# Designed miniproteins, single chains, continued (5), part 16

Each design is a single chain, and the fold is of that chain. pLDDT is the mean over its residues in the fold that is shown.

## One batch from the design tools (miniprotein)

Design m16525
Fold by ESMFold2-Fast:
Structure m16525 (fold): chain A 80 residues (1-80)
Amino acid sequence: GPKYDAGEGLGLLKDVINGKIGVTEEAIQGAAGFIKYLLDANPEAKPEDILKAGKEGAEDEGNPELAKVVEEGLKLALES
């Protein structure tokens, strides 16, 4: 399973959004934990919808590192 739970993962994603951390292994692991929670809690959710929402959010924030963290975290969540 992912290294971080959903709450810890959301905290790490907020740190990326706020520019405190960039594309780090910890940020990617945090994103994976949060995304895995979303996929497990919402069996009708599609991985592509999560990726689209994450990329659109990153564009709105002007943060391409957030988009990268969401993409890599989704890949890791699907492997877990």
Scores: mean pLDDT 77

Design m16526
Fold by ESMFold2-Fast:
Structure m16526 (fold): chain A 95 residues (1-95)
Amino acid sequence: MNEEDKKLVAEAKAAIEAGDDATVEKLIEQAKKEGKYELALTIKSGLAARKYKQTNDEEYVIEKAEEIIEEAKKLGLLDEEQIKEAEKAIEETRE
């Protein structure tokens, strides 16, 4: 991870802690435009975790996890075994 990636992650963490969803979404889009899809998904995951801590909204977290998995799958970031493991974890969380 280079210095620019470190700055993006630090800014995203600060925005998540501040509850600044608009800044978090902007940083996710910036990472995607720069081809840093893994960083974009990491930031998105952090936002979902923060929302869960604030609301205890398990359904929201499940929906966001499914979105992240589908996006990662579409981008080729997950192999078939990683996809199966992630889908199994979501199913176990629902029951």
Scores: mean pLDDT 72

Design m16527
Fold by ESMFold2-Fast:
Structure m16527 (fold): chain A 104 residues (1-104)
Amino acid sequence: MEAVEAALRLADSLETTSRQLASLAKQSKDPKKSELLKQTSDFLLESSKKVREAAEKGDIETALDVAVEALRHAARTYGEIEGLSEEEVERAAREAEARARALL
């Protein structure tokens, strides 16, 4: 029960992050960064739907894999926008993966 609820909360978090990235895309002064944020927002929204569908079926492994992929993608986009180092981006991706896996 807890794992399904946690996966559904991950889906909600991906949807919320998608909306935040869409807002940042509209505020961005750089057309290339704006497009990257928009593309990542769209990807996170689709990933949120897949995580929710997998969680509703009790397929926690698929929900986790999709969520981890989406969070890693978001971390890379954030790193590019903020000018973070390769090391900081990889750390953020690992922390996101560890948090998602801790829900199992």
Scores: mean pLDDT 79

Design m16528
Fold by ESMFold2-Fast:
Formats: sequence, structure tokens, C-alpha cells
Structure m16528 (fold): chain A 110 residues (1-110)
Amino acid sequence: SNEEIVEEIAANLKEEVERDIERLKELSKTNPELEPVLELESEMLEMLETQPITPELVEELLRKVEEAIGLLQEILAKEKDEKLKKELEGLIVGYELQKEALEYMLELLK
């Protein structure tokens, strides 16, 4: 059912967000410019843990993912360290996939 698919996507997204938070915590220790991205991910995790999965929640999560992508792209454009560039590129790809999953969830909830 659509409900079961939505619950599975939400559970997978929560696990991805938890992993991203741990990675961003480590990276932000030496790259404080990543702290706003860590804050957005932490807000997304709280929303996923405390709120029912509704179209309004998914739309808010989409806005936060798009904001995180924008921030990471701005940081990447100014970054000169090749190792950190690859980490940021990987995070952006992960967020683009999260965006696609959230867009699919929104269609299933209509």
C-alpha cells in the first residue's frame, strides 16, 4: 500500500539523516562553515522523530533539503581542498537522492 511505502521511505530517510549528522559533526570540527548544514539535518531528524508523516511535513523537509544543497554548493564553490571537495560532492549527491525520495513520498500522499 502507499502507506507502507511512505513508512519505508521515511525509515530509510531517518537512517540516512542520522548518518549525515554524524559525518557533519566530524567535518564541522575543522570546517565550521558546515554548522548551518548540521543544524538543518538536526531539525529534519527532530521532525521525522516527533511529527506524523503528512504532505505538510514532507514539503517542509523538501525545503530544508533544498536549503542544505544550496549551502553545500556555496561552500564547494569556494573550497580548495580536494579531499573536502569530494566529501561535499558526496553529501550533495546524497541530498539530491533524499530530495527525489521526498518528492515521491509527496506524490504517494496525494
Scores: mean pLDDT 89

Design m16529
Fold by ESMFold2-Fast:
Structure m16529 (fold): chain A 61 residues (1-61)
Amino acid sequence: SELEELIKKARKLKEEAEKAGDPATTASLERAIKYAEETGDVKLLKAAILNAEFRLEALKK
């Protein structure tokens, strides 16, 4: 399902954020994952993924 694929993607991005030393992005992804798991609503999860991808790309030098 879309929900399962997005959660998997978000968990991978969270791991990358943790390795990059970005606690704010890590916390945002954790909150978005929990909300999606509890509600099935993917809007917050999609926003958190987009923000995380942008932030992590900027941290790659």
Scores: mean pLDDT 83

Design m16530
Fold by ESMFold2-Fast:
Structure m16530 (fold): chain A 97 residues (1-97)
Amino acid sequence: EELEKLEKELEEAKKKNDKLGIADVLAKIAKVYFEKGDYESALKYLKEALILYAKELGIDDERTVNLREALFYLEKYMKTKDKEDLEKAKEYLEKAL
């Protein structure tokens, strides 16, 4: 449903070679997987989005920084299972979008 719409958006962005648009859609896909509790898929899409944001906006851009922090806390949560790490990941992911 939501994922099908985002996958279509992703294909259109790729067709247009809209690198920032691709990153935005990948970050939104990551959020959908995160909300479903599929943290492995969320992590995969966050990593892909972060690479593109860093390349297009720079490593110190607010969006790039927030997405990197979201990735850091999600990876930390997957090791610790600490709910505070999961809450931090959610906060930074929402700030990046």
Scores: mean pLDDT 87

Design m16531
Fold by ESMFold2-Fast:
Structure m16531 (fold): chain A 79 residues (1-79)
Amino acid sequence: MEIEELVARIRELLPGASPAELTRIVSAAVDGDYERARELAREALLKAGVPEEEAERIAEELTPVLKELGELINKTLAE
C-alpha cells in the first residue's frame, strides 16, 4: 500500500479529525508508538461524537494501517 493510499484510508476512518490531531497520530505511528497512535485516534473519534464502543472498533481497524504507514515512511527515509 502506497503512503497516499494509507493517508486516504486514515482520513476515511477519521472524518472530521483536525490537521493537528492527524499529525499527532501519524507522528506516534512513525515513532513506533502504536498504542499512543491508537489512543489518539480513539480520542479524536470520541470528540467527533462517535460512541465509545464504535470508536474503539475503528481505532482497532486503524492500528494496522498506522503501522504500515510508519513502516513505509521509515523504509523510504532509509533508502
Scores: mean pLDDT 77

Design m16532
Fold by ESMFold2-Fast:
Structure m16532 (fold): chain A 70 residues (1-70)
Amino acid sequence: MLEQGEELIRYLRSQGRDDLADNLRRALLNPFRPGEETDTVRRGAQAFVGADEDGRIDRERLEEIKRRLL
């Protein structure tokens, strides 16, 4: 759970999205329910995908992270 979130955070940082990475890390460290964790990661990933016009996003990787959080 946290490992997949941390990998996504590192990925966001590698893309120069430190603000999104910090926000996601903060949200994942909060005491919230599994459904909220998955939705938080999904929203972060979707926002990043929507901003990525280069088509460099590994969608298979993001879907795998989402599945593991469920």
Scores: mean pLDDT 57

Design m16533
Fold by ESMFold2-Fast:
Structure m16533 (fold): chain A 72 residues (1-72)
Amino acid sequence: SDLAALRERAAAFLARLGEMSKKQAVDELVAFISEARALIEKHPELAAEVLALVRATVEEVARIYGLNIFVL
């Protein structure tokens, strides 16, 4: 499913955190958020699960790289 693919992408991205530059991590996060938004537009019924996944991913990136989550 599209949601399962997005979850797998998030897991693979999170597993590489700490080995990427801050710029690479932010660029990947922006791309991930764009994919998540497209999925919600196509499948509004998945919005709650997709938003929860986005929030968890943003919080982990912010934690590792010292980012303010309100800047995104």
Scores: mean pLDDT 82

Design m16534
Fold by ESMFold2-Fast:
Structure m16534 (fold): chain A 57 residues (1-57)
Amino acid sequence: LPEVVEGLRAYEEARASGDPKYKEVLEHYDRGLQAAKAGDFEAAVEHFREAYEKYKE
């Protein structure tokens, strides 16, 4: 799980590219960050996993 979070953090730098194919990935990533800030780490982990799976496509 820490590896997924670190991977998504690194991936957020690719966000600066503005590539529309990553829109869905960024949406899940943002949801995960919002859940983590709210203290809902279970939901955060799920969203981060979804973002990573979309990224791998």
Scores: mean pLDDT 70

Design m16535
Fold by ESMFold2-Fast:
Formats: structure tokens, sequence, C-alpha cells
Structure m16535 (fold): chain A 83 residues (1-83)
């Protein structure tokens, strides 16, 4: 599935590495993304594996298992944080 590919792509990365990547994709400051991640998972991004955070974000935004991508995640994240 597309979700499985996304999770595999962040294997070994920290949640803060994921936050930096999402910041580059969205143009949203990394600090704002990190705060949102902490609200969703209840832990600082630097203390949480990227795949745990990515799984939580996929569930939070209800991404389609067949079409899920970083582009779709970034679009939904940007829309949510700019609302």
Amino acid sequence: SSIQRLLESVEGETGFDLAKYLSKLTGVPVKKIDLFIQEVVGKPSSKTPAKVILQALIEHFELDPDTASFAELAEKLKEYLES
C-alpha cells in the first residue's frame, strides 16, 4: 500500500527529521510543525521515531491507503495549520 511505502521511507529517522522534511514541503516553520506533532502524539518529535509520528499523521488526516503520499500529507498539514 502507499501508506506502507511512506512508513518504510522514514525507517531509522527521528520525528524531528520528519518535521524538518514536512517544513520544506509546506513552507510552514519547523517549530510550528513540531508543536502540532507534539499535540497529536503527546511527545516531542525529537523523542519519537519518524514512523510513529507519520502513522499518527496519516490517521489524523485520514489519508487514503491506496493514494497516500508526502505531497498529500503536506497539503493537508498546510491547510490545517493555516486555518
Scores: mean pLDDT 83

Design m16536
Fold by ESMFold2-Fast:
Structure m16536 (fold): chain A 87 residues (1-87)
Amino acid sequence: SRVELTQEAFRAYALKKAGKELSDLQRLLAEYYELDLKIMEVLNKASVETGKGQTDSFIEEVIEKEGLGPLVERKKALEAEIERALG
């Protein structure tokens, strides 16, 4: 599930920050989590600056304005690669 993916990605990220050796799957999970954090940081900053909630339209606007398209596409590619590695 998406919740399980997020939990495993967080664990992999925590191991990376602790300087631990990562498996190939854990490296993908850590990169996925790092990209998600970066995207959320930009969205949260824009939300605070504008006073707007993070609706779908707001998220689309910020992704376009801040040039986050490549990060969003890389995150989607990583999710697909992780799903293939687990299947």
Scores: mean pLDDT 84

Design m16537
Fold by ESMFold2-Fast:
Structure m16537 (fold): chain A 58 residues (1-58)
Amino acid sequence: MTDEEKIQLVIDNIDKNPELAEKAIKSLSDEGKQALRAIIASGVLTEEQRKRIEELLK
């Protein structure tokens, strides 16, 4: 699974299957994690989704 596919899986599953989203985030490369941070910063996601994803990005 590519970083793009993992990021899409996070977005699609953060509310419906947060455990799957968490596993996808943890398996991202450094580049994938930076791309996800950029998406969060863009304001496309809700505030609750943004906070959840930020908490999972260590």
Scores: mean pLDDT 80

Design m16538
Fold by ESMFold2-Fast:
Structure m16538 (fold): chain A 83 residues (1-83)
Amino acid sequence: SHLQLAQQALEDAERALRYAEELVEGGNATIGQGIGAVLRGIGADFQASLGSSGDGRQLARQAQETARRAVRAGMEALDVAAG
């Protein structure tokens, strides 16, 4: 459902943001901040879209995929930074 997809996308984005914050604290501040900024922007756009669009399903999917990619990039960056 629309609401279920939106909720899942938000949860994934929140988890990715938390991971980016931990990366900043434990590893590379520049990479973590960059990932966090992108995710916050996507989250804000998604929230705005939920109030006006039947397109929310597509937006939720895109946000979820972006959050997954950000977490993946963060994990790789953390490995390179060695903490």
Scores: mean pLDDT 58

Design m16539
Fold by ESMFold2-Fast:
Structure m16539 (fold): chain A 65 residues (1-65)
Amino acid sequence: MKAIEEAIELVREAVAATTDPAERAIGERMIRFLEAMKRGEVLEKDGHRITPEMVEEQARRDLEE
């Protein structure tokens, strides 16, 4: 889950740098989602499953690119 932890830090930096309340709210919501994934929570909606492993893999790719 290192990539998720790094993604959380990047979002926190973006939130700290923004003066737009809407961008801050979006960033804080993203942080809560990523922290839930870091805790191993699985989200299921409309038959689609979002797992921490999927989010970790995506964050890893985003950080490497």
Scores: mean pLDDT 74

Design m16540
Fold by ESMFold2-Fast:
Structure m16540 (fold): chain A 61 residues (1-61)
Amino acid sequence: KLLEELKRKLEAIQQSRDDEVATYRAAADRLREKGKASTPEQQKVYDELARQAEAAMAAAR
């Protein structure tokens, strides 16, 4: 049935988006942790990259 195909496609898209959100969250956490271990100049760069990853995660919803 066409509805079954549409449900399958929607589930695949939702799962893909959930995986992307999880990836961005993990990346943001990792970047912030690296920033804390880096020089003050590098910390600013890592914090900005982490914010961009968080913004991408929010925008992808």
Scores: mean pLDDT 75

Design m16541
Fold by ESMFold2-Fast:
Structure m16541 (fold): chain A 100 residues (1-100)
Amino acid sequence: TALEKIKKGVELGEKAIKESKDPTSKAGGLAAKSGGLTGIKNKDKLTDEDLQKVGDDSLAGGELALKGAETGDIRVGVAGALRGIGAGALVWLKTGEKIV
């Protein structure tokens, strides 16, 4: 489900924050975690389609942030950050609620 994807994205984001040696992968993990948590907090204000997009972006953000942390590839960390930001931004644009 969308919520399962968000929860996984948050978990992977937290792991990236703990394991990252570079600020970019850490920022990616923070963005994925923040975007996912913002989605969960506002799930009842989002359509199923929007919640699914938040889930996809949070999961991808967490996966990419963790891969960036593990490999040291700054570009992968940046991609993770952009996906996590996308999740939080979508919630903000659709609900007007602040990113957590």
Scores: mean pLDDT 81

Design m16542
Fold by ESMFold2-Fast:
Structure m16542 (fold): chain A 100 residues (1-100)
Amino acid sequence: SKEQEEILKAIDELKKIVERLLAESTDPRTKQLLEGILEALDKIKEAIKNNDKKAVIDYVRTVVSLITSVLNVAPPLPISEDDTFENILETLKKIIELLK
C-alpha cells in the first residue's frame, strides 16, 4: 500500500540517521546500542512487509528502549539539531498510529 511504502521510506531515513551517529560515535557502549537500533529497525521493516502488527509494535518498543539507553549514556552524542532522537521517536509513534 502507499501508506506501507511511506512507512518503509521513513524507516530507511531513520536508518541513515542512526548510521551517521554510529560513524560519529567513539564510545563502545553507544556503538553497541546504535547497532541494536539498526537491527531492530530492519526487523520492523520485515514485520511491516509480513503484515505482522504485533511484531512491529514489539520491535518499536525495543527501539524506544535502546534510544532511551543511548540518551542516558555519558558523554552525550554529537547530534545536530535537525537530527535528534526526539525526531526518531516521533516517527516511530506515527508508525504505531498508522498500524492501528
Scores: mean pLDDT 74

Design m16543
Fold by ESMFold2-Fast:
Structure m16543 (fold): chain A 92 residues (1-92)
Amino acid sequence: MDQIQRQNRIMALIGRMSVYIRNQDWDSFDRTYDELRRNLPPSAHPFLDQMVDSLRQGNYASYYSYAAQVYRIVGADQSIVDSLIQQSNQYS
């Protein structure tokens, strides 16, 4: 899988988590979390866990910050990482 395909897959899964948390669909949220863990390298797991905890708390600033770390680890373009960091700053 090229880095663009991996990046798009990770973005889609993270987006699903945001939808499920808004709808209080905890079962789908937890299943998507498990799927992300299987699709991410172990080095990303601490940031994924913190991103998940941030979403559960409604802390969007921390959510975008940790999502940026996950995106960086999977080799996302720096402009995409920077956009997530800027989004984090808007909620801070």
Scores: mean pLDDT 80

Design m16544
Fold by ESMFold2-Fast:
Structure m16544 (fold): chain A 73 residues (1-73)
Amino acid sequence: HMVTAELGDLEAVGTPDGRLEIRDKKTGKVLASLVLGDGPIVSLEVEGDKIIATTADGKRFVVDAKTGELLEE
């Protein structure tokens, strides 16, 4: 049910309840947390410094992995 993607020292985790968490891989510390929707995140992709999260409803979100900022919805 959870999806993950790695970017350098970071791990992005998409949850079944629609959260995107950006974590430090070494410590597991949550660096950024975003609520993208109520339904599951079904895929995560990495494009350079960006995380692309897709929900079960077909919505696509672009998040800056360094800042945790939502760039596109």
Scores: mean pLDDT 79

Design m16545
Fold by ESMFold2-Fast:
Structure m16545 (fold): chain A 98 residues (1-98)
Amino acid sequence: KKEIDLEVYLAIIEINTALTVKLLERHGLKEQAEKVREATDRLIEAIRNGDVEGARKALEELVKTLKEASKQLPPQDAADLDRMAESIKRTAEEALSL
């Protein structure tokens, strides 16, 4: 059950990140999209390896990148990005609690 629950949380992170990357690329924020991909890859690897500190650093970098990107987006897209960031953060914290 714990193993299946972990993979479900990681899948949720991957889906929300993919949607975030597509949103950023649509608005020409390719550098921010790449930083989101790299931070997410580090986050997932750290969670799988039980590296709590590495996961926290990757999550902090991911959230910071998303907050900086939201300032360059129209209000509705910025709100969507903020919701995705909160979902990723919550899911990562739940995965780390397993």
Scores: mean pLDDT 83

Design m16546
Fold by ESMFold2-Fast:
Structure m16546 (fold): chain A 71 residues (1-71)
Amino acid sequence: AEEYARLAASQLIAVRGNDPAFTAEVKALVDAKDYEKIAKLAEDLARHYRSQGLEPEARLAETAAENAKKA
């Protein structure tokens, strides 16, 4: 279960890993085992990237959301 949350976190960090505040937020959610918030964060990020036409980033964020839901 926790492996899916860690995978989701790594995928989110891969999309936005140059943002230290975002990376810290994702890591805090993993440590808190707040997998619903990780999934919500990933879904919001996927929607944002799709609205900008950034397909690879949107797809990775969507995959992160699915992995967080399996946690």
Scores: mean pLDDT 80

Design m16547
Fold by ESMFold2-Fast:
Structure m16547 (fold): chain A 75 residues (1-75)
Amino acid sequence: MLELDEAQETLAKLLAARPELLAELLGRDFRAVLSRYLPDSYLDRLAPVVDRDGDGVVTEAELRALAERLGVPLA
């Protein structure tokens, strides 16, 4: 998907403001990390974008793909 919806746009702004969250997401369930910042409805919309393999863990490849899609630079 090339166009960002509201959930993806909100996540992009969050990650740009708090780049430390990218490191916190690596190897963890994204819901466990992002539930402090985003409502469950946004997390449900982000699940197929963030956790594309559905394994419950965010990999470096998934983080790179997410950052590219959201326009957020990886450290």
Scores: mean pLDDT 73

Design m16548
Fold by ESMFold2-Fast:
Structure m16548 (fold): chain A 98 residues (1-98)
Amino acid sequence: MKKIKIEGDLTPEEREALAADLEERFGVKAKVLPDGSIEGETDLSDEELKRLAHYLAEHRGAEAKVLDNGDIEAKVSKERRELARQLGGLDELATLGE
C-alpha cells in the first residue's frame, strides 16, 4: 500500500475538502492529522499515482512528487497555487504535447 503525505499553507476547511476530494476522486483513504498535514493510503497504479501528483500540482498548487517506492509527497504553497491558476490557460497545449 502506497502512502500519500500533503502539507502546506491550507485552512482547516481546505484540508478537510482536499482529504474528501482525494477519497472521492482517487479512492485514497485520507485523513487530516493534528499537525495539519494530510496522510493517505492507496493501492493506485503508477499511472494513477502520476495523475494524482499532476492533479495536486495543477489544481491545488502543490509541489508534488512520486517517490521511487510509489509514495507521494506534496507541499501546497500560496505562490504555487497562484502560478497554477495563471498557467491554467496553457493546460490544453500541455495535454496535447503528451
Scores: mean pLDDT 71

Design m16549
Fold by ESMFold2-Fast:
Structure m16549 (fold): chain A 92 residues (1-92)
Amino acid sequence: MKVELTAVVPPQTDRRAVVEALLYAAKKIEEAGIEVVSANFIVDPEATEITLTAKIYENGKVVDEITVTGPPDADYRALADKIAEKIIEKYG
């Protein structure tokens, strides 16, 4: 089983905080024995919210997609923790 993490964030986002949150989520998921193959972020000029999406792959196919959203002023670490916990609870 493999996980792809993507953050879609509005403009003026603290890019360092987003990267640190994604790395935190990836580490937590990997410590549970699940492989994280990528962690990416995208700045969307039209985004009004932070969206964290995890695509779960089994044998090269997407078998699940987990999404967590928050306002632009949300705690990125808390959103990252929430998505990691959902993945670990279901697949860990």
Scores: mean pLDDT 84

Design m16550
Fold by ESMFold2-Fast:
Structure m16550 (fold): chain A 75 residues (1-75)
Amino acid sequence: MEELNKKLKELAASLEDELDRIAKAIEMAIKENGVEEVLKKLREEGNELGVRLVEAIAKGEPRERIRELVRELLE
């Protein structure tokens, strides 16, 4: 959880073009911590965009949709 938040902020500042890599890092965090735990944390923080992104990844939505949500998160 901490690793994901730190990595997302660091990558947003340095690697905006690596949307796919960011998405994979999020998928890994979901796999390690569980979807419910990640969603709970994001909801507690009021991160609605993060919630949408995690839900999209968990549902196996198309890669194009995931990229769109990652872009929104980085803005």
Scores: mean pLDDT 73

Design m16551
Fold by ESMFold2-Fast:
Structure m16551 (fold): chain A 80 residues (1-80)
Amino acid sequence: MKAKVLKVTEKEIVLETDEESGKELSKIKGATVEGNIVTIDLSHKLTVEEVLKLVEILSGGKLSEEQKEKLQKALEKMLE
């Protein structure tokens, strides 16, 4: 599993990842890594390339429909 969404808010996304996915996510500005947990601060605007990397990692994980909807809304808000 590449990533599991633990929490989605308007201010942050919290993910549980494997070590390799955590290293890739750590390259995103506003991302902090604590072991297997990655927190992405949504107060910083992500680049299109960073959003694509996040989507790729998350598409390899199992997400509930509710978590997918919240994540999509948060990402759309950052890109606007």
Scores: mean pLDDT 68

Design m16552
Fold by ESMFold2-Fast:
Structure m16552 (fold): chain A 87 residues (1-87)
Amino acid sequence: SMEREAAKLEVFARLFIIAARTNIELARKSTDIEKKTELLEQAERDVEQAIELAQQYYALTGDDTLLKLAREVKEEIEKLKKEVKEE
């Protein structure tokens, strides 16, 4: 059903958002530039998956809350990646 499909998309999108945020926090706590870069690249992969799932969720439900959240996380990752390159 559409309801079950939407629920699965929400669960998986939220899991990828949590994974991305976890990697962001680990990157912030790391003092190793190479480790920061690796963690931010993993967070970027996780958030790209979250955006794809959130777009499908929005298409089914009309609710853009997950898509907005995933995009905010992506913007945070891009900002942190630029800061690391300037170190």
Scores: mean pLDDT 90

Design m16553
Fold by ESMFold2-Fast:
Structure m16553 (fold): chain A 83 residues (1-83)
Amino acid sequence: MTLEDLFELVEKIESLSGGEQDKLEEELAEIFRKATPDLEAKVEKLKATHDSEEAKKKLLEWLKKESPLLYEFLKKLLEENRK
């Protein structure tokens, strides 16, 4: 799974029912607020890596630290999308 797939899963959060969407959007906004200056550098570094599994692991570890709620939601979506 690529970073593009992960961004697509984030778009699915926006398709949830109002109350659930608002809560997850607030968590996502808080993550971006905290990671603003380094976010582009981190994303570019992950994007440039040839080891997609290592990139995914680093992204999930970072997300788990910043927002456990969003981490668990994303992890569940990743498992569902693999059929």
Scores: mean pLDDT 57

Design m16554
Fold by ESMFold2-Fast:
Structure m16554 (fold): chain A 83 residues (1-83)
Amino acid sequence: MLKLDLSKYPLEVQAGWKQLLEDLEKGVIKDEGATLAMLRTLIDLGAPKEVLLEIIDKMLQIPNVSDEFKKELEALKKEIESL
């Protein structure tokens, strides 16, 4: 289970993170663009590298995401690994 102390983050980020975790539990991603924007925001806010990598790996396991979304996730994963 991914554990992130959300109290340090803006309310919009907290809401987006909770929604993402619910969608991941259901095996869906409803808005790929919004999901990528949230991940970029978390990177900019200094979210723990290990948590970001774990969430990206979980997203890559969802069978019905687009090839473009997978490509963007792999690019973000490489960016995070270089931090």
Scores: mean pLDDT 77

Design m16555
Fold by ESMFold2-Fast:
Structure m16555 (fold): chain A 84 residues (1-84)
Amino acid sequence: EIRELLLRLARLAEEAGWEKAAEYFRLGAEKAKSPEEMLEYLLQGMKAIQESGKPVPPEISELVQRIVELLNEEDPEAVRKLGE
């Protein structure tokens, strides 16, 4: 489920050299107690990737989209709040 996808995302980010992003994605999988907290960690990880200035591999961007879709199904209000 969502936590397993976040762990997969963390491994892909680590393999791409984004250690900080991988750490945030792992925290989202292991420590987040709600879909809102998972989304917060996901956004922190994505911010770390963007700060690197390097292009994002398609595998990572596709997985991020899938996780956001699943989080929106679980808690649309959290996605709306954090997206504003």
Scores: mean pLDDT 79

Design m16556
Fold by ESMFold2-Fast:
Structure m16556 (fold): chain A 55 residues (1-55)
Amino acid sequence: MEELEKELERVKKLADDLIAAGKRLGPQMYEFATAYANKLLEDAEKKIKERLEKE
């Protein structure tokens, strides 16, 4: 569904913004931001998979 693709794209943009902000704040914040961003992406992909399986 195009709607789910748009939701995933928004999460990816948020993840990129978090990583960029972390990179500016220093190495520890970069690691934290990257881990958090990866979790957001995994959660979004999991929800998309769940919805596709219900179709």
Scores: mean pLDDT 77

Design m16557
Fold by ESMFold2-Fast:
Structure m16557 (fold): chain A 66 residues (1-66)
Amino acid sequence: VPSRQEVIDRARERLRELQAEFPEHRDELDQVGRQLELVARSVDPETALEIVERAVRQLRSRFLQS
């Protein structure tokens, strides 16, 4: 079971990777990253991890088709 801090660290790492891959979307990704950290602090770690991974997957898919 991941800790809350592990989920926050995972979210930061995933967003950092997306920012490196899609620098033109840095501002949007910075805002999303802040929101995901708030989510990770607000719900249980397992639910937060699911939300983070889903959001990252959706963002990457959208950016790849743009």
Scores: mean pLDDT 80

Design m16558
Fold by ESMFold2-Fast:
Structure m16558 (fold): chain A 56 residues (1-56)
Amino acid sequence: AMTPAQLAVEIANLVPGAQVKVEGNKVIVTLKDPSKADEVRQLAEEAGFEVEIIVA
């Protein structure tokens, strides 16, 4: 199973500069570019996490 730390690294590799916060089984990801939101959501869900995407 993917750890929260591994998920954060994978998200950072997919979207450099993304901010990732982990709260239990939920990850909150802040993106400046919404074009990667669906890929981030899929990655987090495949890793077994709930995901919230914030575009700032």
Scores: mean pLDDT 78

Design m16559
Fold by ESMFold2-Fast:
Structure m16559 (fold): chain A 90 residues (1-90)
Amino acid sequence: MSLLEKLIEKVKKKFEETIKEAEEAAKTLDKESFIKKLQELRLKLIEEVNELIEEARKNLSQEEVNKFREEVQKLSDEYNEKLDKIIKEV
């Protein structure tokens, strides 16, 4: 597996873990506590994704970094769509 593929898999895992935590929070928390938990999850995800983007920037070619950023954007779009569905249920 290439470094690019490893970084993409790490990002996917981070987004999947965040969605799972948001789904559990929606089932167990009241609306105010859920909103607070979502803010905490968003901040953590932003930090972790930025660290992976920085790793890509230092270790990959510009073409591979661009490909990685495109995959991160797709995952971000999917995350926002799934998150919107979860919010509607709370």
Scores: mean pLDDT 82

